# Ledger of designs, part 67: designed miniproteins, single chains, continued (5)

Each design is a single chain, and the fold is of that chain. pLDDT is the mean over its residues in the fold that is shown.

## One batch from the design tools (miniprotein)

Design m18298
Fold by ESMFold2-Fast:
Structure m18298 (fold): chain A 109 residues (1-109)
Amino acid sequence: SLHFFSDEELAAMSAEELVAHGEALLEEGKRAYEEGDYSLAASYYLQAADLYRQAIKKDPNYAKAYEGLGEALEGLGDIYEKQGLLEKAKELYKEAEEYYKKAKELDPS
């Protein structure tokens, strides 16, 4: 179920479509994490993060894209923490916090 999009496919998608695909990959990443497959979970989280970054490029004011990016980076941080890579996890958690703050600023409701 892991699907890599080409640059041409990414260019053709709307911000909303990129976010929808990112959300699907984020859910698959969460399932892989729950199953203890941290390598697969990391692959899904990294791909979801890329889709959310592409969505932000297309619509810099799309709050859901920033929220999703934060969740993907937090998930990746959780994996690094389990591996004892605490400084890498800390950096990812800080980056996730920045994106969550940006999402809240764009959609304060």
Scores: mean pLDDT 87

Design m18299
Fold by ESMFold2-Fast:
Structure m18299 (fold): chain A 80 residues (1-80)
Amino acid sequence: MSADQLVQRAQQYFNQGDYDTSIRLYRQALDLRGGNDLNLLSNLALSRSQRALQNGQTLLSQSLRQASDQLRQQYLDQQS
């Protein structure tokens, strides 16, 4: 499976609330892209944030969401 296909499937599972599967698929996509894809890192952090929230880990969830937002901003800055 290509990195793009893994990302599409990860987003699908994220939208279904299956954050464990989403995290696994984003990690696989990141491994294929050499570990430094800011958009994938942002999506991975967001998925981890939502899983932490489901598990009642509020501070971890907030920290991971902030990391996701920062990574997404860095990604957008690179596109301009």
Scores: mean pLDDT 86

Design m18300
Fold by ESMFold2-Fast:
Structure m18300 (fold): chain A 78 residues (1-78)
Amino acid sequence: AGKAILSLEAALRRAKQEGNKETAELVEKAIDAAKQKNYDLAIEYVEEALRRAEQEGDKGTATLVKAALDSLKKEKKA
């Protein structure tokens, strides 16, 4: 698993701790897509997860999701 998957797993744990179930489900789908090396699909799920975390005011989860998004974009370009 690349750095992106590790960042996504951290975001998932945070979303679950905050009770943000919708963001957690999107991050789980992003992890599955990233494991399949489908970075385009993983990026779509992470961008939606970021929007939802921001709308819920969950700044902690939003910060971790943004870090995962940045890592996914780097792995896609490599």
Scores: mean pLDDT 83

Design m18301
Fold by ESMFold2-Fast:
Structure m18301 (fold): chain A 81 residues (1-81)
Amino acid sequence: SLIDKLEELLEKVKNAKTKEELKEILEEAIRLAQENKDSSGLAMLKRLYSELDKLSIEEAKKALEEVLTVRIEELKAKQAA
């Protein structure tokens, strides 16, 4: 499911040690948002992508974890309804 894939990406973010790894995770998250027509998630992820090079590794990890967590929670809420 999309939720399972996003939870896997969230785990990869927590274990990421380089900006290159974070960029690859973010590119995959953007692809998933496009495929699933998640316009809100896509906007948030693209904004983060544009700022990625300006952030430290720790700032980038926190921002990406926050975005992915919010998207997972929103999707779970829609499935529960």
Scores: mean pLDDT 83

Design m18302
Fold by ESMFold2-Fast:
Structure m18302 (fold): chain A 85 residues (1-85)
Amino acid sequence: SAAQLQQTAAELVRLLDAVIAAGRATPAQSEQIKRLAVEHRNLMADLVLGMPRRPFEDVPESVKQQLVDAHMRARRAAVARQAAA
């Protein structure tokens, strides 16, 4: 649902902000961020495009990392804009 998508996005933002503030991610944080990034993509693909979900285990590690990197870049940019405003 849209509410699940918003909740997943909020959880991602919280963890990404913690990583940005700390300057590094723990292994546990990295794994949790990967899981949330894949879940966010699955929810978007289902809700927006009507595409079937991909199990976390079936997503290549390079694709998981690309999703995490995209979220991190977007969040760093958003934090920088908020600090400048």
Scores: mean pLDDT 82

Design m18303
Fold by ESMFold2-Fast:
Structure m18303 (fold): chain A 80 residues (1-80)
Amino acid sequence: SIEKQIERAKELLPEATPEYAKRALELIEQAKELEKADVEELAKKYGISKEVAEAILYTAAGILAAGAVLEAELGVRKAK
């Protein structure tokens, strides 16, 4: 889940180099912003169903959360 990916990234941040920790945090914040997006507004704006709008937002947030984990993991590897 997105929440578990964010949690995993946060757990790794103390061991990651500052550059990678910062990138991971920026991706976490972007994922959280997408989770707060108005699904109905997006659906109406682009003429898509609410289900499709939810799927797009969930996919995008998932990619950002996965990216945060990868940045944090690379930061930990580079610190060692």
Scores: mean pLDDT 85

Design m18304
Fold by ESMFold2-Fast:
Structure m18304 (fold): chain A 71 residues (1-71)
Amino acid sequence: MGDALLEAVRRAEEFAREMGVRAASVEAILDPETGEVTVEVTPAEPLSPEQQKRLEERTREISREATERIR
Protein backbone atom coordinates (compact mmCIF):
# COMPACT_ATOMS: atom_id res chain seq x y z
CA MET A 1 0.00 0.00 0.00
CA GLY A 2 2.56 2.63 1.05
CA ASP A 3 4.79 1.76 -1.94
CA ALA A 4 2.02 2.63 -4.44
CA LEU A 5 1.40 6.02 -2.76
CA LEU A 6 5.14 6.81 -2.59
CA GLU A 7 5.60 5.84 -6.26
CA ALA A 8 2.67 8.06 -7.26
CA VAL A 9 4.26 11.02 -5.40
CA ARG A 10 7.65 10.29 -7.00
CA ARG A 11 6.18 10.11 -10.52
CA ALA A 12 4.26 13.37 -10.03
CA GLU A 13 7.43 15.10 -8.71
CA GLU A 14 9.45 13.81 -11.69
CA PHE A 15 6.85 15.03 -14.17
CA ALA A 16 6.67 18.49 -12.55
CA ARG A 17 10.48 18.68 -12.72
CA GLU A 18 10.45 17.68 -16.42
CA MET A 19 7.96 20.50 -17.07
CA GLY A 20 10.12 23.01 -15.16
CA VAL A 21 7.43 23.41 -12.50
CA ARG A 22 8.48 24.07 -8.90
CA ALA A 23 6.17 22.14 -6.55
CA ALA A 24 5.47 23.44 -3.02
CA SER A 25 4.00 20.02 -2.12
CA VAL A 26 3.08 16.71 -3.74
CA GLU A 27 0.53 14.48 -1.99
CA ALA A 28 -1.17 11.15 -2.63
CA ILE A 29 -4.53 10.83 -0.87
CA LEU A 30 -6.24 7.48 -0.34
CA ASP A 31 -10.05 7.40 0.00
CA PRO A 32 -10.66 4.64 2.58
CA GLU A 33 -14.24 4.00 1.37
CA THR A 34 -13.49 3.52 -2.35
CA GLY A 35 -9.77 2.67 -2.34
CA GLU A 36 -9.22 5.49 -4.85
CA VAL A 37 -5.92 7.37 -4.89
CA THR A 38 -5.80 11.06 -5.85
CA VAL A 39 -2.45 12.72 -6.51
CA GLU A 40 -2.27 16.49 -5.94
CA VAL A 41 0.58 18.83 -6.89
CA THR A 42 0.54 22.28 -5.31
CA PRO A 43 2.71 24.62 -7.41
CA ALA A 44 4.99 27.09 -5.59
CA GLU A 45 4.22 29.70 -8.27
CA PRO A 46 1.30 30.30 -10.68
CA LEU A 47 1.35 28.01 -13.73
CA SER A 48 0.52 28.86 -17.33
CA PRO A 49 -2.81 27.37 -18.57
CA GLU A 50 -0.83 24.92 -20.73
CA GLN A 51 1.33 23.74 -17.81
CA GLN A 52 -1.75 23.43 -15.57
CA LYS A 53 -3.56 21.28 -18.16
CA ARG A 54 -0.56 18.97 -18.68
CA LEU A 55 -0.06 18.59 -14.93
CA GLU A 56 -3.76 17.78 -14.38
CA GLU A 57 -3.74 15.17 -17.17
CA ARG A 58 -0.60 13.47 -15.82
CA THR A 59 -1.71 13.49 -12.15
CA ARG A 60 -5.06 11.97 -13.24
CA GLU A 61 -3.17 9.17 -15.04
CA ILE A 62 -0.88 8.57 -12.05
CA SER A 63 -3.93 8.54 -9.73
CA ARG A 64 -5.61 5.83 -11.84
CA GLU A 65 -2.46 3.67 -11.89
CA ALA A 66 -1.95 3.99 -8.11
CA THR A 67 -5.62 3.05 -7.50
CA GLU A 68 -5.14 -0.08 -9.65
CA ARG A 69 -2.01 -1.09 -7.69
CA ILE A 70 -3.86 -0.84 -4.34
CA ARG A 71 -6.85 -2.91 -5.51
Scores: mean pLDDT 79

Design m18305
Fold by ESMFold2-Fast:
Structure m18305 (fold): chain A 88 residues (1-88)
Amino acid sequence: MRVVAEGTVSGADETFLSVGGRIVEGEAEQGDRVEAEVRTAGGGVARVRGTVVGASADGVGIGGEIVERKGEIKVGDAATVVAEVVGK
């Protein structure tokens, strides 16, 4: 199942990326496994294998391992996440 979220990068290092924001398309639950593409307003792109770390009417958190990265991604960057929920 496809999920689209808009938000900001909440954590970023060499191996890990997380984004906190709002779901704009689809549905997700805390603990859902995802394969996600993160795109920042500055042109950074990452592919992430991870989980939904929180999901409510007030927000969503998605985070996990960076499997591919192009360009620089920083905490506080505006980001769009397009995720596929594994097994849904």
Scores: mean pLDDT 82

Design m18306
Fold by ESMFold2-Fast:
Parts: sequence; structure tokens; C-alpha cells
Structure m18306 (fold): chain A 65 residues (1-65)
Amino acid sequence: MPPVLTPEEVAALVAGALMSQGKVHTVEQLKEMPGIDEKLAEKIKKLYEEGKISLKNGVVSEVPQ
């Protein structure tokens, strides 16, 4: 049974998509998004730079194949 996404997970998916498209480059820009605080924005940026966030899945526990 698929889990229900939390507002934080939805925000992470949207932020990851925007960063991947080059529309958001800094933590300050991520903070302007609803549901994203400084701690979450830093975590999203790190996951994106490590290639662990994809447009399709948003956040993954491992680097996409």
C-alpha cells in the first residue's frame, strides 16, 4: 500500500524539480517556496547535488541508476 506523501515530501519533490530545471539555484530561492524552511532547503540542495533527487521520483534513498 503506497504511503501518503507529507506536505514536506511534496515540497521536496517540487523543489527538486525546479532545481533540476535550473529555475532555483540558491537556498534563499527554495525558502520562498511554500512548506520549505532553511533546514529542508539545505537538505534538498545536497540531495540534488549528489544526484539523489530526480524529476520523476523527487527524493530517492540511493543515486538513480
Scores: mean pLDDT 58

Design m18307
Fold by ESMFold2-Fast:
Structure m18307 (fold): chain A 93 residues (1-93)
Amino acid sequence: SDDEKIQTLIENARLNVSAARLLDEARRLLQDGDVERAIELLRNAGDSGLVRGADEVADAAERDPRAGIELADRLRREQLALANEYKSLADLL
């Protein structure tokens, strides 16, 4: 089961990296003024469960694109930190 635990940690790390990439893409769209595209991307990610907090980023962006950028960057960093933790745990097993 240690091999299964390692594989689960690696898979979780990959999912967190994917979520971070999506949040970074939404952040870039907001920075470029493509607010509607960013909101659509975030709502689709929220609906699919790919990114926890995606709906909160979309809600922030609808009120103030700058607030959306700040929240997206914060959540992106949190996702990357979690991915690094999962990878570090896998490397210890």
Scores: mean pLDDT 86

Design m18308
Fold by ESMFold2-Fast:
Structure m18308 (fold): chain A 85 residues (1-85)
Amino acid sequence: KEVYGVVAPVKDEAELAKEIGEQIQKYIEETGAEVNVLILDEGSTDGSVEALVESLKNATVYVFEVDSADKEAVAAAIAKAKAAF
């Protein structure tokens, strides 16, 4: 059984976030793969994070509020997610 990690930066893209989440969820349902999703939230206020999380029913999800342009904060978030995976 393979474990996949997905890193998803999110900023006010609720419709796209939902579509991506639905595609990942469909992949999990069709293959039985274990998928961990790290959401890097850039301060979304339009429900993008909620849309993505709701779509990922069978994935393990981690959410960190970071600026994706802040390479140090992104690296720290990834390191924390790896420790939890």
Scores: mean pLDDT 73

Design m18309
Fold by ESMFold2-Fast:
Structure m18309 (fold): chain A 99 residues (1-99)
Amino acid sequence: SAMERKKKIEAAVKKLLDEILDIVGLPLPIQERVDRALELLKSEGLSEREALIALKEALRKAKEELRAKLPSVSPEVQKVLEDLIARIEEALALLEERL
């Protein structure tokens, strides 16, 4: 069913979110970072289209959560979060072009 499929996709994203964020934050070309993150989601049985949509949604949510944390963290942590947010925005721009 569509509802059970959605739950499986959400479970795959939750399982892989930390690894996806680590990959997106790597000092690699943006295309390679996005492709590696998509391959992780596809390894859990997602189609290409499902992986693209799920990755975009997960990165949008992660970006907003990181932005919400900025006022409550140390200046050193703030710089790390701002760099990760910038890398997430690069990935989101590439995903928008592919959707």
Scores: mean pLDDT 87

Design m18310
Fold by ESMFold2-Fast:
Structure m18310 (fold): chain A 70 residues (1-70)
Amino acid sequence: SSVDADKALAAGKKLLEQGRHEEAAALFATALRLDGSLEEAVNALARLGKAVPDRPLSEAEAAAVIAELE
């Protein structure tokens, strides 16, 4: 859901503020795999010189990631 993608996006932003760019990029990629319409995550990955992910997460993969964010 968009809420779960927003949680991943928020976590990525927090890591980016801490200078943890590789970990932030991983969370931005996860946010896009949960919700491919997140322009903010696309822009963040582009600024970090990282590739935009080309496949969505499965429901099981999404649930596991969301559990780790809480």
Scores: mean pLDDT 75

Design m18311
Fold by ESMFold2-Fast:
Structure m18311 (fold): chain A 80 residues (1-80)
Amino acid sequence: AVEVEPLSPEQLAELVEALRLVLRDLEAALARGTVLSPETLATLRAFLDFAESHRDQFSPEAREVLERARALLAEQEARA
């Protein structure tokens, strides 16, 4: 198994807030019909993969944000 060092409460809060911003930006891009660049998609994928590695530390609400963001990123990648 891949061992991931647990995040502090401060780091976790920062990660969840960043995740909410990513979700907002992905939703906005879809609403506008904007196709994100391959570079942007790669950066977002790396970020969401990092967030997924800490999923067990998330509240149920934060996990829903992560799940939605991953789904929207997959839709954006399919359009690129």
Scores: mean pLDDT 81

Design m18312
Fold by ESMFold2-Fast:
Structure m18312 (fold): chain A 85 residues (1-85)
Amino acid sequence: GEEAEYEVFRLENGKAGELVGRGRVRIEDGLVKEAGLTVKTPEGEEVRFELEEGSDMEKLEEWAKELEKWAKENGLGVRARYSSS
């Protein structure tokens, strides 16, 4: 299957700073089997991002875009790495 690891970090002068969140997405047969990410906000609160099991690749793309949008609004950067396993 395919896996994606997400990292969320603080932005300081456009540079990657402190890592404040990590998550993982696992895909099998074109469907999401696992998707979850927890991020500590600049205010010190925790926010959880989840995608429902059985979601398709289109829903995964929407989820990733919403995560990136939220992170940008909170002064954070997001990076994803996709791997086959």
Scores: mean pLDDT 77

Design m18313
Fold by ESMFold2-Fast:
Structure m18313 (fold): chain A 66 residues (1-66)
Amino acid sequence: MELEKKLAELEAELEEIDKQIEELKAQGKDTQKSINELVALEIRRIGVQIDIDLVKRKIEEEKKKK
């Protein structure tokens, strides 16, 4: 249903964030700016993961309601 589409979109966003984290790590930069960028991406990743969990809960609830 529509919630499953939203879940797929959130999973795609998570993949994009993971790719950005990998690219920053691959650059091998040990600067305060690079560390700050990694921390910001990790925070965004956590936020998207929370949204995924919320959508999964709603999907489970919809299945129970028939």
Scores: mean pLDDT 78

Design m18314
Fold by ESMFold2-Fast:
Structure m18314 (fold): chain A 75 residues (1-75)
Amino acid sequence: MSPEEAVEETRRRAEEIIEKAREDLKAGKDPDEVLYEGMGELQRLADELRAQGLLGPEVARILRETGFELTKLSS
């Protein structure tokens, strides 16, 4: 996977994490539980990318911004 492909894949997977959180909240799931699950998925994604040597500055920024969005959605 190229660095550019890694950025695009990270954006796609991050958006899926956010979309799932939104759907879970809409379904009446507890916000604290949604945040916990979303952050867990985000951490797994970060660990996978780190293991592959794909955790560059732009990828790290996307992951950080996604974590912030999860926190805002669950507030």
Scores: mean pLDDT 85

Design m18315
Fold by ESMFold2-Fast:
Structure m18315 (fold): chain A 113 residues (1-113)
Amino acid sequence: SEEARELLEKAKEYLKQGNYPLAYEYALKATLIAHREGDKETAEEAAEIAAESLAKLYEIRGDKELAEKFRKIAEEKDYEALIAFEKERIEAKLKNGAKLTPINKEILELINK
């Protein structure tokens, strides 16, 4: 999927710049689009970048347990575990009445289709 590859390249650039939140968002969107299109190679590569970005973000926040969890997901390229985590995270935000960002809404739509 060309769209997923373009998003993955943007995610890699954000990761290189140390912009872990944007690296995560772009890589997660790339993972979901590639997964939908049956592009396993791109989905696995994108999930690795997404999980690595999230691991770095949790490490910075001092959450060692979540950082280690996402390092393992990155090593295993486990895009299904990544998707499951994001679904639970967005559902928790909805249950607590928190505002969804535009990207959270796009991700939720991709997960549910």
Scores: mean pLDDT 82

Design m18316
Fold by ESMFold2-Fast:
Structure m18316 (fold): chain A 92 residues (1-92)
Amino acid sequence: MEAAKERLRTALRVLLLKLGYSEEEIEELIANSSDQELLELTHELALELLGGGESREIREKTLRGEEVEIAPETLERWEAIAREIEEAVAAA
């Protein structure tokens, strides 16, 4: 029943890993942030990933510079969530 919160945390974790944050730093950030702050951060990073132009470069740097455990399925799920957020914002 907390699926939405878990999905948000998963999306944010994948995003921050792409930006070069460690899992420890990500968990600390998530633990110290409100659900609203996590939603806003995820939304801003989703806009950057889908429209900001640097998302591709960030992905390449993270995947090549660090042995980060980003499962392809997790990345696809995050991108799907980001698109849903983008469409919802565009429709508002």
Scores: mean pLDDT 58

Design m18317
Fold by ESMFold2-Fast:
Structure m18317 (fold): chain A 84 residues (1-84)
Amino acid sequence: AKEAIEYAKRAIEKAKEGDLEGALRYMEESRRVLEKLGRGFEAGVIVGMALIGYGVGKLIGDEKFAAEMIEKQARELLRLAESV
């Protein structure tokens, strides 16, 4: 449980730093821990939405949109991790 929370917090930090790939990597690590705790579907949806936001932001050249979407989803992932 604590490990998923720590990864989600790291993802938020990386998103704020503009390290979007680092943020997505920590979100994936948190998802893997949450999957073992029976919350893999919810965690997968959150990470999937972050990946979509990243992809759309890159496609339209809006790095702020990509960063905001990733940070929003990392915060949702943190809330999920704190609920288990």
Scores: mean pLDDT 87

Design m18318
Fold by ESMFold2-Fast:
Structure m18318 (fold): chain A 76 residues (1-76)
Amino acid sequence: SDDALVEEAREKLEKEKEEALKLYSKLSPEEQREFIKLLEERVARLEAEKPSLSPLMQQLADLAIEALRELIEEMK
């Protein structure tokens, strides 16, 4: 079901956030600033693409956007 796919995506995104935070902690201050900028650009791209997606893909995009925004907040 779509609900099962959404739950699987959420679990995957949480694991990816943990790994990204570990990687971020090993970066130089300059690389950390670049990393945050790339994440912000990814959020903007996902938001721009979202209206053209199917309902299920919009839900997955929303989860990805939420995860990226939370990750950016934790990195600040």
Scores: mean pLDDT 87

Design m18319
Fold by ESMFold2-Fast:
Structure m18319 (fold): chain A 57 residues (1-57)
Amino acid sequence: SSAERERLYEELERLGVLAQVRGDDALVAKASAAVRNNADVETLREVIAEIRERLAE
């Protein structure tokens, strides 16, 4: 749904900012690529989960 996609984009943008603050350029690039490539809902969920896991390291 469009509402679900919007929610996931907002979460991904938030995580991208957190990655930027931590200086993790690879995670910033990963977040940006998902948005740039117009990733579907499943791909957005996967990218968000991976970024959250790596930020928890």
Scores: mean pLDDT 82

Design m18320
Fold by ESMFold2-Fast:
Structure m18320 (fold): chain A 68 residues (1-68)
Amino acid sequence: MTKLTLLSKEEESTADSYKVTYTVEDENGNIYTITLEVKVEGDTATITATKKDKNGNVLSKQTFTTKL
């Protein structure tokens, strides 16, 4: 099992959005940035999860939309 260490957490919020960015390190010293973004538009919420390496390369991005 890969162990992750939390290095930092940043939160940003507006009237219609919430964004959390986590910086984590694995047991091999690799650093990743995980961003969770929620945007509310009318009766719909869009949630985006993005994982990046230390150089800013996108390793994975998942987006889903749910009706409120």
Scores: mean pLDDT 79

Design m18321
Fold by ESMFold2-Fast:
Structure m18321 (fold): chain A 94 residues (1-94)
Amino acid sequence: SVEDHLQALLATLSPAERSILAVGYRTLKEVAKSLSPEEREELEKRFLAVRSIDELIAMLEEFAEKLEKEGKLKEAKALRQAIDVIKEERARIA
């Protein structure tokens, strides 16, 4: 499950990286509320392939591009704002 995958990732990360992943996951859940059931399922499947914070950011960028190509500009903008927050938090631990 998505929750099981999140817990497995958290177990392999540093405390600072765990905080970033937790913020990212919470933000994704909020964005998912504005998505169709099919889009939520696609986002969840993409998240299951994520193994690091860098892969999380890359996956979210790709999903935002997909939404933009489908004319879902409002949803894509919300996702890109979430990506910016994750990138800012990652920069603080560098």
Scores: mean pLDDT 80

Design m18322
Fold by ESMFold2-Fast:
Structure m18322 (fold): chain A 89 residues (1-89)
Amino acid sequence: VKEEVKKLVEQKKKDFEARLAALLAAAPDMPLSVVRAQADALLAETERFIELLKDSPVRHDPELKEELEKILKELREAAEKRLAELAAK
C-alpha cells in the first residue's frame, strides 16, 4: 500500500508539473486571470487527490500522512512562486 500510494503521488506530481509548465508556456497568449484560474484549479485537483488518499488505509500511517502534507506544501509553494513571477510582468 505505501509503495503504491507513493507511486500514485509521484505520478500526480509529474502530471501537475507538466500541466503547470504547459500552462506557463501558453501564458503569453492568455489573460493573466485565466492563467491564475487554471493554475488554482490544477492545485485544487491535486490537493483533493491527496486528501482522498489520506482517508484510505493511509490514515493508519502517520509518517505517510506527514509526507503527503509535505508534498502538498511543496506543490503550492512552487505554483505560487511561478504565478508571482507572471504577475510581476
Scores: mean pLDDT 73

Design m18323
Fold by ESMFold2-Fast:
Structure m18323 (fold): chain A 65 residues (1-65)
Amino acid sequence: LKLLDRVQKIINEVKNMGSGTYVSDEISEREVVELKKALPVLLPNAKFEFVPVDYGGRYRLVVTL
């Protein structure tokens, strides 16, 4: 539930942006897997990247519309 809530929050923030670049807070590998499934379906025209932050599987999501 909490994982899906966080994924949904990120998706809503990106949708509300309309144009420009969105950068997430640090996210886990599990959140990356869920976002990789959701983002191409919900935002097929968006460019997105998962940038590793450090050791231990932490990432930032960068989305460009």
Scores: mean pLDDT 76

Design m18324
Fold by ESMFold2-Fast:
Structure m18324 (fold): chain A 89 residues (1-89)
Amino acid sequence: MVDKLLKKVRDFISKPIKSDLEAMQFIEMAKLLADEAKENPSKEKIETLKEVLKRLKELYEDPSVSTAIKNEIASTIKELEKVIEELEK
């Protein structure tokens, strides 16, 4: 299951986000990966979360992304930054 989640997250990082639904799916997968990384930390999960964080910051600057999704992105960025900091202690 973890390998499938990592693959889906990486697919979202590399492809354009075309809808609010796709953006929300990416956010949900990011949160699931963060929870999995907290329970079973690994270098691959931490590095993937860092790639997710970079992609979310890019989406936050994208004018085609709705304000509602940007609010969810901003909240998720803060959550992921805390998780990464805790895992790298």
Scores: mean pLDDT 81

Design m18325
Fold by ESMFold2-Fast:
Structure m18325 (fold): chain A 89 residues (1-89)
Amino acid sequence: EERIKKAEELFKEAIELLKKQPSPQTLKQAQELMLEGAKSLKNEKAIEIAEKTVKEIEEKVNTEEVSLDEVIKIMEEAGKKMIEEAKKA
C-alpha cells in the first residue's frame, strides 16, 4: 500500500512538472521521477515498463517531432500500467 502511494505521488509529480514548466530539461527530470517511482514499487514488470517508456520517449524526441501533450499521455499511460502491475503482485 505505502509503495503504491509513493509511486503514484512520484508519477503525479512528474506529469505536473511537465504541465507547469514544459521544457526539454523538465522532460528529463520527469523521466527520472518516473523511474524512481517504478523502482519504489519493487516490481520487475513495473520497472521494465518504466525503462521501456523512457527509451520510447527519448527515441521519439530525438528522431521524430512530437508534442509535449503526446509525451505526457505516454507517461500517464505508463504510470497507470505500472500501478496496475504492482496491485496484482
Scores: mean pLDDT 79

Design m18326
Fold by ESMFold2-Fast:
Structure m18326 (fold): chain A 80 residues (1-80)
Amino acid sequence: PLEEASRAVEEALRYADQGDPATAPAKRDEVLRLAGELFGEVARAFQASPEEGIQKARELVEKMREVTEELRAWADAVAA
């Protein structure tokens, strides 16, 4: 749930910081912006019910995993 969501964001940020230093800050800002939006949705869902909050947290984790895979591919391409 929230622990997995926080971990997913941290993982995305870690990959955003890899690769080209000139581009990394922009990638990091994109991750933080998306994370802020998604955590806002999770917080609102928890106010409605714990079940809705947990579901939104899972959706956040899945979206962050997709972002992490894209960032990983980008970082690997820059490093090559």
Scores: mean pLDDT 76

Design m18327
Fold by ESMFold2-Fast:
Structure m18327 (fold): chain A 73 residues (1-73)
Amino acid sequence: MVITPEQLAAAIAEIARRLPLPRERLALLGGMLTYEMSHRDEISDEELTAIIESLGLPPAVRAEVRAILRRHA
């Protein structure tokens, strides 16, 4: 997955509106994705899965986060 800062900001905004994520988890997601994109050409499906799983969210919420991120990339 390749995502620009603008696409990431749009995805985080949609996640904040649609899903009950704590502010700290949302900030962690954005920070981890920004870090990976600054050091890699793309984020692999395995790396994206690991990032999302690190948030400690229910499986259904994790699936929605992933779907939103993929739609904006």
Scores: mean pLDDT 79

Design m18328
Fold by ESMFold2-Fast:
Structure m18328 (fold): chain A 84 residues (1-84)
Amino acid sequence: SAENEAFFAGLKYGFYEKIGDKEKAEYYRKKGEEIIERYPSPEVKKAYEEGYELGLKAKDMKEVVMLETDEAVKELVAAVEKVT
């Protein structure tokens, strides 16, 4: 979903900014802005902002991947619950 894509972009943007990788941080910042431009909704923007905050708090790339996986699993669970 656009919300998950925005969350993932925000998450990596925050993480790379925290560790001082300015080039990768800027890449993911622009990616998140492109997603928000294509899907302009409060939910998409909020997902990006929540991702950014979590990325700033992540200790390493393993935590980033775990947070991405958790969000993807939540979307799958929500989709299943809507039909069962």
Scores: mean pLDDT 80

Design m18329
Fold by ESMFold2-Fast:
Structure m18329 (fold): chain A 94 residues (1-94)
Amino acid sequence: SLDSKLTEALNLLEQGKIDEALKVVVEIIKEHPDQAGPILYTLYKKAKELKNLPLLSLFNPFTVMFNESVEEIFGTNTPVSKAAAKLFVKLYEL
């Protein structure tokens, strides 16, 4: 389930197994793209507790929410929303 996989990712982050945690995160987001914002915010809070600045930048919900809000504000087929969508995809193709 989403909750069990998210718990797994959080536990891996606490253990310093960053690459394994990110693999789980990418899997969860691909399975639940509508939950990407809440998932990344949960991970952002964990990165903040761990004082890990690189992870805070990666899990920044403003990046995800900005891309989502661009589609809501400007529409799905505008040049601005297409550029935001491409950036979002690149973040998950690492």
Scores: mean pLDDT 64

Design m18330
Fold by ESMFold2-Fast:
Structure m18330 (fold): chain A 96 residues (1-96)
Amino acid sequence: SEEEFEEAVKLVKRILEELGISYTDDEIRKLVEDGVAYLEEKLPEAAAKRSVVQKAIAGFAYIHFKLSEEEVLKILSIPDIDEQVKAAVEAIRKRF
């Protein structure tokens, strides 16, 4: 839904801010859309059981920061959104 998409945009923006990266809201919307699409294409079975928000966080990290499939599946499997955000930030920091 549009509401879930806007929540995903806010959470991806939070991850980027914690990493010290600044993007426009339109750029973040594109990252969310592309991230979800990429995750659903590459890991359709894992993606099917997750919310748009969960897919956006994991998929954004996957496509934009080139995290491994194993790291992405670990992030995607976290049911708590705040813990998922924290895990994504930590994984990205270790990569770069």
Scores: mean pLDDT 86

Design m18331
Fold by ESMFold2-Fast:
Structure m18331 (fold): chain A 61 residues (1-61)
Amino acid sequence: MKLKVENVEEDTKKIKEEYGFPVVVEDEEGLRRIFDREEDLRKYLEKHLGKTVSVFRPEMV
């Protein structure tokens, strides 16, 4: 999915509930990262507040 990061806690929860871990997140520059921990995803989203990210399962990419 594409997600505009507006609320770090709610967006982290939404990604966790929909995709679980591990999850792949792509920024607006097309750079992908794999997250296996909720706290690392939350820190990433804090850095991307107000930006749009794309979220994938590892097998979808």
Scores: mean pLDDT 82

Design m18332
Fold by ESMFold2-Fast:
Structure m18332 (fold): chain A 85 residues (1-85)
Amino acid sequence: MREELLRRIEELRRKAEEQKNELALKYVDKAEEALREGKLEIAEEYLRAAEAILNKDVASYTGYVLRAIGLEIDRRLEEEKRKLA
């Protein structure tokens, strides 16, 4: 999984740079950051969002972004609960 995600990040970043698609680049960067933090599910959803943006599939992109944000919020809430305990 991790090696496949890294290859997809590199491929999507190059494609986004070739198309000068700044929005896709932002989501590729978010996926790379999530992968560095070991958050494979979040990284996958951000990569799907970037791919959908590059394919001009607005409906799928919105769904993938919302799913990734939901996973990030859940993680932050668990971290905050830990600090309060």
Scores: mean pLDDT 79

